Designed miniproteins, single chains, continued (5). Designs and how they scored, part 68

Each design is a single chain, and the fold is of that chain. pLDDT is the mean over its residues in the fold that is shown.

## One batch from the design tools (miniprotein)

Design m18345
Fold by ESMFold2-Fast:
Structure m18345 (fold): chain A 97 residues (1-97)
Amino acid sequence: SEIEELKKKLLEAVKKGDSKKAYEYAKKIGELLKDPEKLLEVGEEILKVAEESKDKKSYESALSALMGLLETAPEDQKLISKLIGLILRAIGLELDA
């Protein structure tokens, strides 16, 4: 699946702290994957990978990726609210790193 391949590249970019690639891959996933529940799962996995790395650059790339998802996500109020929650959590974790 193109989406599964993009997701793998996205999570690798987050782990490596590559904010530009993380944003670009996440944005494309948001464009292709219109399922709010699956997009939220991607957002949760982004933050989980950053939390496992505990590196400031990984949190910065997770933030970039979550912003990319938010920009291209369908207009689902619960998805948008939960993605914003993940963004706020990522900001807090970056400040504590």
Scores: mean pLDDT 85

Design m18346
Fold by ESMFold2-Fast:
Structure m18346 (fold): chain A 69 residues (1-69)
Amino acid sequence: MKVDPSNLEEARKAVEEGSRLANEEKDHEKAAEAYRAAAEAFAATGDILLSTAAYISAIGAEIDAEWGL
């Protein structure tokens, strides 16, 4: 997944896509990639709180993928 680091709307769409992948498609590896891309985009725009939340979501998805949840 590609997210423009200077675009908060793209970052928000990446979070929505990550949520869809995790909840609807159960593709936790792709969900983790989407959340990580969103976190990096939010960090680039200076939104530390949203970046941190997206990283936490990415870590959760990575754990789900690793442990077969």
Scores: mean pLDDT 76

Design m18347
Fold by ESMFold2-Fast:
Structure m18347 (fold): chain A 100 residues (1-100)
Amino acid sequence: MSPLEQLLAEALARLDAAVAAAEGKSLDEQIEIFERMLRGLFGRLLGAVRAGRLSAAQAREILRTVTARALADPRVSPEVKAFIERGTAELLRALDAFAA
């Protein structure tokens, strides 16, 4: 498996785990779960870019893919989807600044 394929699979597994962990939780707890997931994913992707395992463009593509999957998931509440969309936009800008 390529580094891109492995990290994409890890990222999607992180999303699935966050969705499962958020079931039956309060909105504030759901937001905290997805914030931790996005922060952990961002750190993992940034580390891979720094190590030369991914390009910044590949890291952005993984983050966009995870975000699109989360926004399409009917198990994710509208409020959490709005949080993920805003958080991802901020993290994509951070990756752009790092790549510059």
Scores: mean pLDDT 86

Design m18348
Fold by ESMFold2-Fast:
Structure m18348 (fold): chain A 100 residues (1-100)
Amino acid sequence: SPVDTVLNMVGGVGQTLQDVGNQNNDQDVQDLSQYVGQVYQQMQTSSPNDMINLLDQTLTQVQGVSDSQNSQGNQQSQQVVNNAGSVIQSSQGMLQQYIS
């Protein structure tokens, strides 16, 4: 289902951010990974409309971390965080089409 696809996408984002955060000992990326993990858990028991709202909140967190990485000159970490944002945005779009 589109919901299962979105859950797999969000879970994958959380894992990628965890791997990068741990590899670079980057606390901001590690904190974002934990946030995405919590969102993933909440989404499993959420309606599609609540999932869309959780993903909106997640995009705000992603943007904050991306801006922080840019300010620190961490181009590789910023690119990974930006890629995570793109996946989350695509996931939100998929859910919006599903509930339309």
Scores: mean pLDDT 90

Design m18349
Fold by ESMFold2-Fast:
Structure m18349 (fold): chain A 94 residues (1-94)
Amino acid sequence: SVEKNRQLQQEIFATILKLAIENPDSTITVKVDFDADGNIVGVSVLVDGKVVFSWSVGGAPAKSASWSALGKDLLEKTEEELKKLGKTLDEILK
């Protein structure tokens, strides 16, 4: 279901933002996997190189993107990287 996938993406990105707020001086790395249609099919989050969250629908992704920033800078960096991928954080969260 498109609605279930959208809700899951909203929960994932809300979790990433919460981790950024709680860890402002830690290096946070986000990895996002996409299918051929541009849907998010996997997300991994690392704090100071330690995996704190991982989710995947399974299978090989068509495309992957990864970025890192300090928690205090992560929102801006995430918006920049998603924009390069033709997505906005607002569209994902709403």
Scores: mean pLDDT 77

Design m18350
Fold by ESMFold2-Fast:
Structure m18350 (fold): chain A 69 residues (1-69)
Amino acid sequence: ASLKPKYTLSLPAGTVLAQYHFDIVAKGSGAGQVVSQSPPVGTVLTADMNVTVTFSNGQTATLNITVTP
């Protein structure tokens, strides 16, 4: 199963995506740790985007990121 899309992150423009941005969501869901994400670690946030993550138990979730000005 996937996480419900209740999880949103609000990050300032220019933030570099790191795995820890999603680790807290994984812990809250019981899905384990994040093993992959798209867009990948190191992506610079320039606009609102959706990030798809895959957890160690095989579950996936789409997280909505709102970029603050």
Scores: mean pLDDT 65

Design m18351
Fold by ESMFold2-Fast:
Structure m18351 (fold): chain A 79 residues (1-79)
Amino acid sequence: DAEEILRGLELVLEAKAAGDETALSMARMIVAIAVRHSKNPEAVRELGDRFVEALEAGDLAAARAAARELAALIAEEEA
């Protein structure tokens, strides 16, 4: 479910903002799950990579934008 993936990524953003060092490993796991369940795994992987890169850089706004694009792509596949 696209909504569950988005919620998971937003929880990762909250963990990163709180200084939780497990945020990056959680992000990678959620992205891997999204890729496995996608009909377009290449595009989801590219968006997931942008999310992780923004998260590592501490750019939470860019990470949130990538999370929303990733969730929107999965939602289009479910329609």
Scores: mean pLDDT 81

Design m18352
Fold by ESMFold2-Fast:
Structure m18352 (fold): chain A 56 residues (1-56)
Amino acid sequence: GSLPSEEEKEEYLKFYEENPDFQLPASGDAMTLESRKYALGRGFKLLEERGLEPAG
């Protein structure tokens, strides 16, 4: 698949932040669209919180 756009990244971050009680599926379960948005949003949020930048 293609990399998410900046708009998609913002949508994923918003989904993660607005759904703090969302549970990711158990190991081996299929990923839904909501689960993908949550997982990606969580990843982007963790990168921001840890200060991990593409600059090294």
Scores: mean pLDDT 69

Design m18353
Fold by ESMFold2-Fast:
Structure m18353 (fold): chain A 77 residues (1-77)
Amino acid sequence: FEEQKELLVQQMDELIRLAEQAGAPEEVIEQLRAIRDKLRAAKTWEEMKAAVAEAQALLRELAERYPEVMARIVELA
């Protein structure tokens, strides 16, 4: 659990960095940071899954509204 949470937090930090480099809107960056903080605070697997689901929903919204930003994130990854 602890190791999995640490990896997810690291992945979220990397995603935030890539999104910033890709020129994602500040609102999106703030939402990603909020989700990362929820992951860090998670004490159960259920709390981790909820935060991951929020991240996935945000990424789908980003891909729909800002496909060029999502393409840049993928290229930078």
Scores: mean pLDDT 76

Design m18354
Fold by ESMFold2-Fast:
Structure m18354 (fold): chain A 95 residues (1-95)
Amino acid sequence: MSEEAKLLQEALDRLSELQQRLVERVQQVLREAPSRDEARRQVDQLLDEYREEVDRLIRELEKEGKLEVAEQLRRVAEESERFLREAVDRQLAAL
């Protein structure tokens, strides 16, 4: 495996861990929230926190001069966020 491919895989693994944590926390909110409005508020906060963590990861790669890896991670993160947001919206609508 090339060094660049290895760095991209490591970055994608970190992104996957952030996404798994987000999904688990969202599922907990959907189970425990006393109302749909409160669930929406807490989920929006979790999505904002997730976005900040992803942005931090991308900025760390950029600071290390790994610009191509950072760009590829950003594209994957943007596509994944769209899918996650649609899944969350469907689950909130089902409450």
Scores: mean pLDDT 83

Design m18355
Fold by ESMFold2-Fast:
Structure m18355 (fold): chain A 84 residues (1-84)
Amino acid sequence: MKEELEKIAKELREIASKPELTQEDVNRALNLAGKALSLLKDDPEKQAEIRTLIAELRKAYQAGDNEAVREAIERFAKLVEEAI
């Protein structure tokens, strides 16, 4: 589990480091969020925080706010890192 969370956090950091974020990057971040939720089933507080960040990421993406999308992904990476 911890090793899988470390890989998810690293991949989220790589997405957030891109100069331009595409729809594919956002979809990849959302898929990683789903994996993190499955791995953290026994941690209801972390699951709630992840769900909040998923909602924030979707809202930012629909608004076309690329910087808010990046910030949401960075916050998600930090949350996953804290769960390791």
Scores: mean pLDDT 82

Design m18356
Fold by ESMFold2-Fast:
Structure m18356 (fold): chain A 88 residues (1-88)
Amino acid sequence: SEAEELARRLAKKAHELLGVDEEEAYEKALAYITKLLAFLASDPEAQALLLEGLRRVAEAKTLEEAQAEEAALAEALKPSLEALAAAK
């Protein structure tokens, strides 16, 4: 699945930049992506933004670039996350 492929890429990047265990990073990334995609299930545009933003994080060459891409993704998703959290 796309989530599994992306989680593997993120885990490899985390191992490369932070020295964390790749398999542990994979399980955590997959759980995170799966939960967030489920939360955004009613907003396909937000799901697309999440997947694209995480691909940019996985493609980062340095920790600083990865953190910048993560911050940009968080800002881009903020309106959708706040709207969904308020909808009851």
Scores: mean pLDDT 84

Design m18357
Fold by ESMFold2-Fast:
Structure m18357 (fold): chain A 77 residues (1-77)
Amino acid sequence: SAFDVFDRDGDGTLSLAEVLDLLQALGLELTPERRAEVRALFARADTDGDGTLDGAELRTLLEQLGVRLPPSAAADL
């Protein structure tokens, strides 16, 4: 799945770097301003404070950015 491709550790979570890679792969332009927005939203979504997001937290972050995953990729989260 798309999530599994970016979940390099296979533990069901994504780091900030992996989230940024996912957004770039989805065609999102990562300007300095957009990267700052993603970092802020990541920090808010990371409720565990461990520096990673699970699928539900990632979905919340993507919704806040207005990013819509393709149906096949969304089904894998």
Scores: mean pLDDT 69

Design m18358
Fold by ESMFold2-Fast:
Structure m18358 (fold): chain A 65 residues (1-65)
Amino acid sequence: MLLSDEELRELAARLLAPEEIERLRAESEAAARGLGKVLGLDEELVKKWAEMLYWGDLLGAVRRR
């Protein structure tokens, strides 16, 4: 029942302003870097977490449509 990554990105592009999408991505990157610093994670894991957080934020935003 979860949206695919492609469906989510397409839906976000339709429902959200480009500025909001950019902001969500920046916030997810900042959160992942903060977590990575606290937990001593590799840049690879930090990037993975940034993607996971960004995906979750997009899902939350489109769910509120």
Scores: mean pLDDT 74

Design m18359
Fold by ESMFold2-Fast:
Structure m18359 (fold): chain A 68 residues (1-68)
Amino acid sequence: SGEEIGKELIEGTKYTLEENPVPKEMVPSLLKSAKERLEELKKKEGLSEEQVEKTFKEIEKIILENAK
């Protein structure tokens, strides 16, 4: 389901960035990539706009919390 896909993306982002924090200058690029990935999943898996926005907000928070 879209909620399960969103949860897996959130957990995957958290796991990756907690082990490998990124330079602050890469944050805009990571946010853009995350948004593009969610838009692709919206087209392929039929995620709702609400699910995309909710998942993006959680990913954005994780990226910002794990920036150097």
Scores: mean pLDDT 79

Design m18360
Fold by ESMFold2-Fast:
Structure m18360 (fold): chain A 65 residues (1-65)
Amino acid sequence: GNDDILNQLKKEASKLVSEYKKGSITEEELNEKLESISKTGKSNGLSEDQLLELSDFIVSEASSG
C-alpha cells in the first residue's frame, strides 16, 4: 500500500543522506536522488500529507548527527 511505499522511500532517503555525510556521494548526486525519490512517491500516488511526512523525514535525517 502507500504506507509501504512511504516507508521504503524513507529508508532509501536515510541511506542517501548517510552516504552524503560520509562523503560517498556529492551534494549534486544527493539532490538528484532525493528528487527522484519525491517523483517516485508522487507517481505511486502518495497523498499530500504523505509527501509532507517524507519531506519532514528527509530534513530530520539531514539534521541528525
Scores: mean pLDDT 82

Design m18361
Fold by ESMFold2-Fast:
Structure m18361 (fold): chain A 63 residues (1-63)
Amino acid sequence: MRAQIEARVAALEAEAATLPPSDQAMLAAMVAEIRRLVAAGDLDAAQQLVDLAEGYVARLRAA
């Protein structure tokens, strides 16, 4: 699970590089919180936040 979360976070960081600065800042904050949750051992909350961040990016891309 942790390795899967880290892989998804890496994909989100790569995606963030292509976003406007305001959205990039929001995604960076989400990534920081995901990493904090992983460090705390709260993998369920980390996965939920990854799902939320992926949904945020998908919404921005749905043009």
Scores: mean pLDDT 81

Design m18362
Fold by ESMFold2-Fast:
Structure m18362 (fold): chain A 112 residues (1-112)
Amino acid sequence: SMIEEVLEELSKEIPLSEEAKEALKIFLETVKEVAEELGVELSKEDLRLVAKYLLSLALKSLTSNVITKENIISALEELLEKSEEFNLLPEKLQKILEIAVPKTLEKLKEEE
């Protein structure tokens, strides 16, 4: 799938824990689901852009040699609090992320 290809490519560039990789997968699957609900077609490049953007925020909370699930959650919480940061992305992706970010956080925090 496009999501699996994006995850494998990113895992080669940025060290992700297995739990972080799974959290990122849930995020990308949620992004794709929301896009389909809104009638927006996403390319592999759109998914890669969204994933790289989230990972750039996750790097701000990095305390180890790998990105953890907690780093992904922190990045999602920052996006939820600071919706103005979406302005760095194309408008079609901004609308998707406004829905996908809180939905992903709900899924990831169910284990707390």
Scores: mean pLDDT 81

Design m18363
Fold by ESMFold2-Fast:
Structure m18363 (fold): chain A 93 residues (1-93)
Amino acid sequence: EEEKLKEEAEKFKEEAVKEAEELAKRYNLSPAALKGLHDVAEGAAKLVEKGYKELGEKLWREGSEIILKNKDKPAEAMLQVYELAAEIQKEAE
């Protein structure tokens, strides 16, 4: 099952990255905001790889919304994403 979790995580990351590219096009995101979405997708995929699919989905959904709401302030968005990721990490333990 370890390899299945890795495959699920890779598929999740590919879908999240594809969604990030669509969001960047739709909302005219800066390169910094798009990079933030990619970083969220990677963090979410790592949770999926550990078997925490629901927490990974939560991180992607809520983290992407934080970046979209703060698209003109990517540094502030990433601080909020960091706080969200830390809270979700505690739930995973």
Scores: mean pLDDT 84

Design m18364
Fold by ESMFold2-Fast:
Structure m18364 (fold): chain A 74 residues (1-74)
Amino acid sequence: MIREEAERVIEEAERVLEEGRELNIPDAIRLAERAREHAERARRTEDEIDLGVALLSLGVARLLIRIAKERLAA
C-alpha cells in the first residue's frame, strides 16, 4: 500500500542520508534527500509517481554508497 511503502522509503532514506554524511558522499546525500522529499509527498497524497521517484532516487543513492565503500576499502 502506497502510504506504508512511502513510510519505509522515508526510514531507509534517512539511514542512507546518515551513511552519506558519515562517508562524505555529496551525490548520495542529495539523492537520499530527494527520495525522502518525494516519499513524504507520496505518504500525504498516495501518488504512485512520487513513490516511484522516491524508490529510484533511493536505489541510486544506495548504489553510490556501496561503490564508495568498495573504493575506500580497496
Scores: mean pLDDT 85

Design m18365
Fold by ESMFold2-Fast:
Structure m18365 (fold): chain A 67 residues (1-67)
Amino acid sequence: IKDVLKSHDKDGDGKLTIAEAIAAAEELGLNPALVALLLKKKDKDGDGTVTLEEAIEVFKEAKKLQE
């Protein structure tokens, strides 16, 4: 999970765009619509980015909700 997220962090700043995080979720077999909803909830600043830690938490929640 962390390695997939790092590969989508092209800027290396520890942040992902929502689109990059959704692409990583699809690679991991997660529902992209569910992940998008959860990511938007974590994006407090509304700037369209999330931290790697927030993305990992969202992926864990999405996996739990799908299982």
Scores: mean pLDDT 72

Design m18366
Fold by ESMFold2-Fast:
Structure m18366 (fold): chain A 99 residues (1-99)
Amino acid sequence: IKITSATVNGKPADISNEVKAKPGETVTITGTASGHAGKQVTIRVVGPDGKVLLNAKVTVGADGTFSYSFTIPEDAPEGEYTVTASVDGESDTFKLKIE
């Protein structure tokens, strides 16, 4: 599994560095999970205090790709978050900073 891109309010972000976003903005992630078509990828967003902000599932398409969009809650604490995409024991991550 691999997260391949992210956008914040439709603007491309560099997932190899810390992605920055504000409360109320929409984050869309896209990725590939080759060999996992029809399976569910778990998207998990964990805050600076270890609290889970989001735990969602998306189905991998027939082409082996997945996409998920979520809006950062207006009351989300500022700080460093970890975004994880996982399926069948495989995972990939990027860093999200809410400020």
Scores: mean pLDDT 75

Design m18367
Fold by ESMFold2-Fast:
Structure m18367 (fold): chain A 96 residues (1-96)
Amino acid sequence: PIPSDSPELYREIKVSDKVTVIVLAPSEHPLLELKSIATFFENLGGEVLEIGETEDFAYVVVKIGNKTYIFVVPKRGADLEKVIEEAKKLGEELAK
């Protein structure tokens, strides 16, 4: 069964073979949504490397095996293209 309760995926960006950026739907409570995601992955044996917040979005960096995922939740009213560009830059830094 497909999980019906997952946050809506807005965009997925494969930055490298090891790093993927996942942009979710904008939220009024982006940090709260990311804490839920972080807890879920920690319970699966994933490692939370960073949780951060910018003016336009919040993000969490999670490592699972040899893969790194950056989950990004834009703030409501944020410029989504700006969020995508900034999130992609974070992924490119982690891929180095």
Scores: mean pLDDT 78

Design m18368
Fold by ESMFold2-Fast:
Structure m18368 (fold): chain A 97 residues (1-97)
Amino acid sequence: MKKYEFEAELEEGEVASFRFPVEPGKKYKITAEVVEGDGEVLVRVFDDQGRLLAEATLKPGEKAEIEVTVPPDAKYLNVVVAATRGKAKVKVKIEEL
């Protein structure tokens, strides 16, 4: 069972991207949490074709759980976290379902 974990410290306007290998047709759970800071964060999940699969907005202290099914032609997913306002430390966990 594949698991990945990433953390990013972001100031307003900063973006962090996490790319990980996936299997077509598999489901992954992505848990994103603002663990520190007063900022707001936009979380987006893209495939390797640049298609947006899911998004969530997090306020300070919030957590989002996102399930994505990998498209048949995708080999990688990208989790992109952007601080839209203020400062945030974001923790991202990725689990194969």
Scores: mean pLDDT 84

Design m18369
Fold by ESMFold2-Fast:
Structure m18369 (fold): chain A 104 residues (1-104)
Amino acid sequence: SSQEEEKKKLEELKKKAKIHHLIDQMVQIILDSLKSDEQLRNTFEALYHGLPVSSLSPLMAGWQRVRDEKGIVEGIKYLADEVGVPEDKRKKIEKLAEEIEKLK
């Protein structure tokens, strides 16, 4: 039964990897929307990877709060609304969020 346990663990790891890949796609949409603001883009990317930052804007503090209270997906949706991501890109974020929910 060790092989069945290893198979289940591998399937769980593959599922987690797919979820992370979908979150990375959502993050890339935010990063692309922040092309004109290098400081904000770098701060968001650092915080997403769990790295320390020297200062937090109110926007980034708001994103951290929503992420911590409601999870990463809701945090990204909050940030997309606050930075004015175009409707077509927001629909893509919503579609990615639905795919993440199906995998949970």
Scores: mean pLDDT 82

Design m18370
Fold by ESMFold2-Fast:
Structure m18370 (fold): chain A 61 residues (1-61)
Amino acid sequence: AVLTAQQLKQAETAAQLASQYFNLDQSQQNLLQGLLEMELKDNPQANIKVKTQELAVALKP
């Protein structure tokens, strides 16, 4: 599946904000962005805010 420019921007922005909040390093931020992009491809109606928090906590408890 192909993500829209809006979905790519949502994943990027969410990963950046979560990385600042949870103090994630660049590799963790890149992983989080990729996971969010995968989620949006598989479930376009996913709540990106909730998914971002869930994944960020898993990466940096």
Scores: mean pLDDT 78

Design m18371
Fold by ESMFold2-Fast:
Structure m18371 (fold): chain A 81 residues (1-81)
Amino acid sequence: MMEASGRRMAEEAPEVVRRAEEERPSMSPKQQLLRGVALDILASSLEFVSRYTDDEVKERLLAEARRLREVSRRLYEEAEK
């Protein structure tokens, strides 16, 4: 039952990353920091859901979580400049 929800989250995570990158040139340092926090929270949520999915969906959720954390880290670094 959790399988369908996990798969949808894995498919939607790339869209969240793409929107963050598209909005990045027009974001203030404060907006970059807040977006970074939001992406970090989303990554933690994907890692939590991965515990309740099959191995294929679990691996994809964990891969998306790592990508979200990388984007979040870059946003934090840019906000601190």
Scores: mean pLDDT 71

Design m18372
Fold by ESMFold2-Fast:
Structure m18372 (fold): chain A 70 residues (1-70)
Amino acid sequence: SAEKAALRARMEKLLDEMIDTSKQIMELLNQYKSAESPKKEELQKKIDELAKRMLEIAQEYSRLLAELYA
């Protein structure tokens, strides 16, 4: 159905966003390992913000998944 196709398209966009966000987190974590204060604290804040965004994406994905199976 058109509705289920739209849900799948939205879920695919969320998966792409999760992949991109994951790559950004990994890059920042690599920088974090060799960083010293105050840069280390700046990197930690950025990682925390991206981790929060990842959780929000996962919650939205779960909501759409429940709707797809309704």
Scores: mean pLDDT 88

Design m18373
Fold by ESMFold2-Fast:
Structure m18373 (fold): chain A 61 residues (1-61)
Amino acid sequence: ATAPASWSPEQQALFYLRVAEQASAAGDEAAFNRYFRQALTLARQHGFSIPSDYRERVPAP
């Protein structure tokens, strides 16, 4: 899944967090890790934090 390039980096990160959450719910640990890392990379690259409530909503690996 790919977030639209016209979205802000924050919106793109939130999109990848949602995809990671869906992958986790489906038991796809590899997809969860892939998309969660994409969201973290965007947050680090653009100097923003991932909302803490999203971290708590995503099951721990």
Scores: mean pLDDT 71

Design m18374
Fold by ESMFold2-Fast:
Structure m18374 (fold): chain A 103 residues (1-103)
Amino acid sequence: MAAAEQKRPAIAASVTGNVIAFNQKIMQRSQVTDEKIRQGIDTHSKMSGMVNDENMHMMGMVLIHNNSLTPDQVAKIQASIDRSQQVGDSPVTRATRQLLAQQ
């Protein structure tokens, strides 16, 4: 891992905090299941645009955190990350890439 990432712990902590807050909202809204998030990833994978890719990354982070990501979902999220690298490296994309590497 690059030493430069350790010099910016606040960015990683902020993104991690956002994932935790999102998981808390999922727990409060029992109707939002991992299956619905999977369906969201499938829907977003059929659309185009930067905002769509960022939404897929956020959904991917939740499934990674819940340890419920499938190989098919890994492929879709990885394709989205590859597209996002062409338009810029957002904090969400970077955090998703880091979490995906831990699977």
Scores: mean pLDDT 60

Design m18375
Fold by ESMFold2-Fast:
Structure m18375 (fold): chain A 72 residues (1-72)
Amino acid sequence: SAPEFEESDVSERELRGDNRLYAEQLYEDLLKEGVSEELAREIGLAMRGRETGLSRQTIEQRVQEERLLRLS
């Protein structure tokens, strides 16, 4: 625990870390799905750069759109 931090502040820091981990997981998942490394890297980096304001639903929707584009 970090007694010098507010609970809200700690929660926000954890959410930022979770978003970065989610972006890395998306990159690996996209590679396993057969998406090009270049495209997977771009998506992952964009998600890491936008750690606030993006919901997981929005990120997942974008991933699904790219997967559909590759399958089509």
Scores: mean pLDDT 58

Design m18376
Fold by ESMFold2-Fast:
Order: sequence, then C-alpha cells, then structure tokens
Structure m18376 (fold): chain A 73 residues (1-73)
Amino acid sequence: DLEKEYEELLKKAKELIEKVKENPNDKKVKEEAFELGRKAGELKVEMKGITLTPEEEKASEEAFETVLKDILS
C-alpha cells in the first residue's frame, strides 16, 4: 500500500530530523533524512500514477518541499 509507505517515510524523516537536531555533526543522519525526503516525494507521485491533476501534482510537490525544508532547517 503506497499510502502507508508514504506515511512511514514521513515518520522516518521526522525521526531523522530530530536526530540531526541532537547531533548536527552526524553527516550520515543528515544525508539519510534528505534521501527519505526525496523518496517520500517520488512515492507521492507514484501513488497517483502517470495521470495527475494540477492540484494533485502541486500537493505532491508541496509535501516533498515541506519535508525537504524541515530536513535542511
């Protein structure tokens, strides 16, 4: 179920963001959080298949950008 996988990726990304805040010097944790953000965005697009409405496409992009900004902040 792609929707559950998307939620799990967001949860893992949030957990890694918390770890990055506790240990800013750990480059591996920071990179893992960044990669999970990318995968979450890609999975969101895949859930909708090839045909997306403009609203659905924007929602997917916004979700990806939100996770990515949280990781970088």
Scores: mean pLDDT 65

Design m18377
Fold by ESMFold2-Fast:
Structure m18377 (fold): chain A 62 residues (1-62)
Amino acid sequence: KTVTLDLTGLSDEQALQLARRELEEAAADGYTRIEVRGASPAVAAAIEALAKELGIEVVVRP
């Protein structure tokens, strides 16, 4: 299962808050993959670290 997370136009703080919520919900629902769009490098790195702890694969898209 895959969920798509579009972070375009969000601040780093807003993007991290949304991504954390979505990753936790995805993990609870049995999703194994998340696609991320519009993340800064710092936000993308933080999302990858959190997703790894939750056992979720992260794919960064343009």
Scores: mean pLDDT 79

Design m18378
Fold by ESMFold2-Fast:
Structure m18378 (fold): chain A 82 residues (1-82)
Amino acid sequence: LVAQGGRLVRQGNIDQAIDLYISALNSPDTRVRRSAAIGLGSIGERTGDRRIIDVLNSRLQTETDPDVIRSLREAIDRIRSH
């Protein structure tokens, strides 16, 4: 997931990378959701895309896994600080 998203960003397909990670936030696998939060945080920090902050905040309201919650909060903080 991170490797695929990274390739899309390098190819200039940022919107496709964002869509990939947003879809991955709905995965039943907590590791996949955590990776998606990290990927979105990285893109949001670089681009300032407010869509990413909105998506991360929406997921944070429904997420129950502590590691995923932490990654979502860290991603939001990274974007807001830059």
Scores: mean pLDDT 79

Design m18379
Fold by ESMFold2-Fast:
Structure m18379 (fold): chain A 104 residues (1-104)
Amino acid sequence: SQGDQFYRDGDYDEAIRLLTPLADRGDPQAQLRLGRAYRDMGDYDRAIYWYQRAGSLGDPTALTLLGDVYRDMGDYDSAIQYYQQSLSLNPNNTLSRTNLNSLL
């Protein structure tokens, strides 16, 4: 996917610099990518912040990514809740289904 190409080894500072003004203006794709950059850096608080902003605009992908970050933190109860919410909005979300099943 385009996201996988964007997160090349170690250039998170450039990604953050480029994505922050787009995310601040309400671009949900920029918010998801910025959240992913922070998650990859281990800055889970900022990752949650940006994923929540994307989710508040109605993006069901943000719920899957919130589940992923809570799982990375070892908060499996919160991860399960977000994956279940993602699946309630999009039952065909194979990523949420696969990730939920890995915790059960």
Scores: mean pLDDT 81

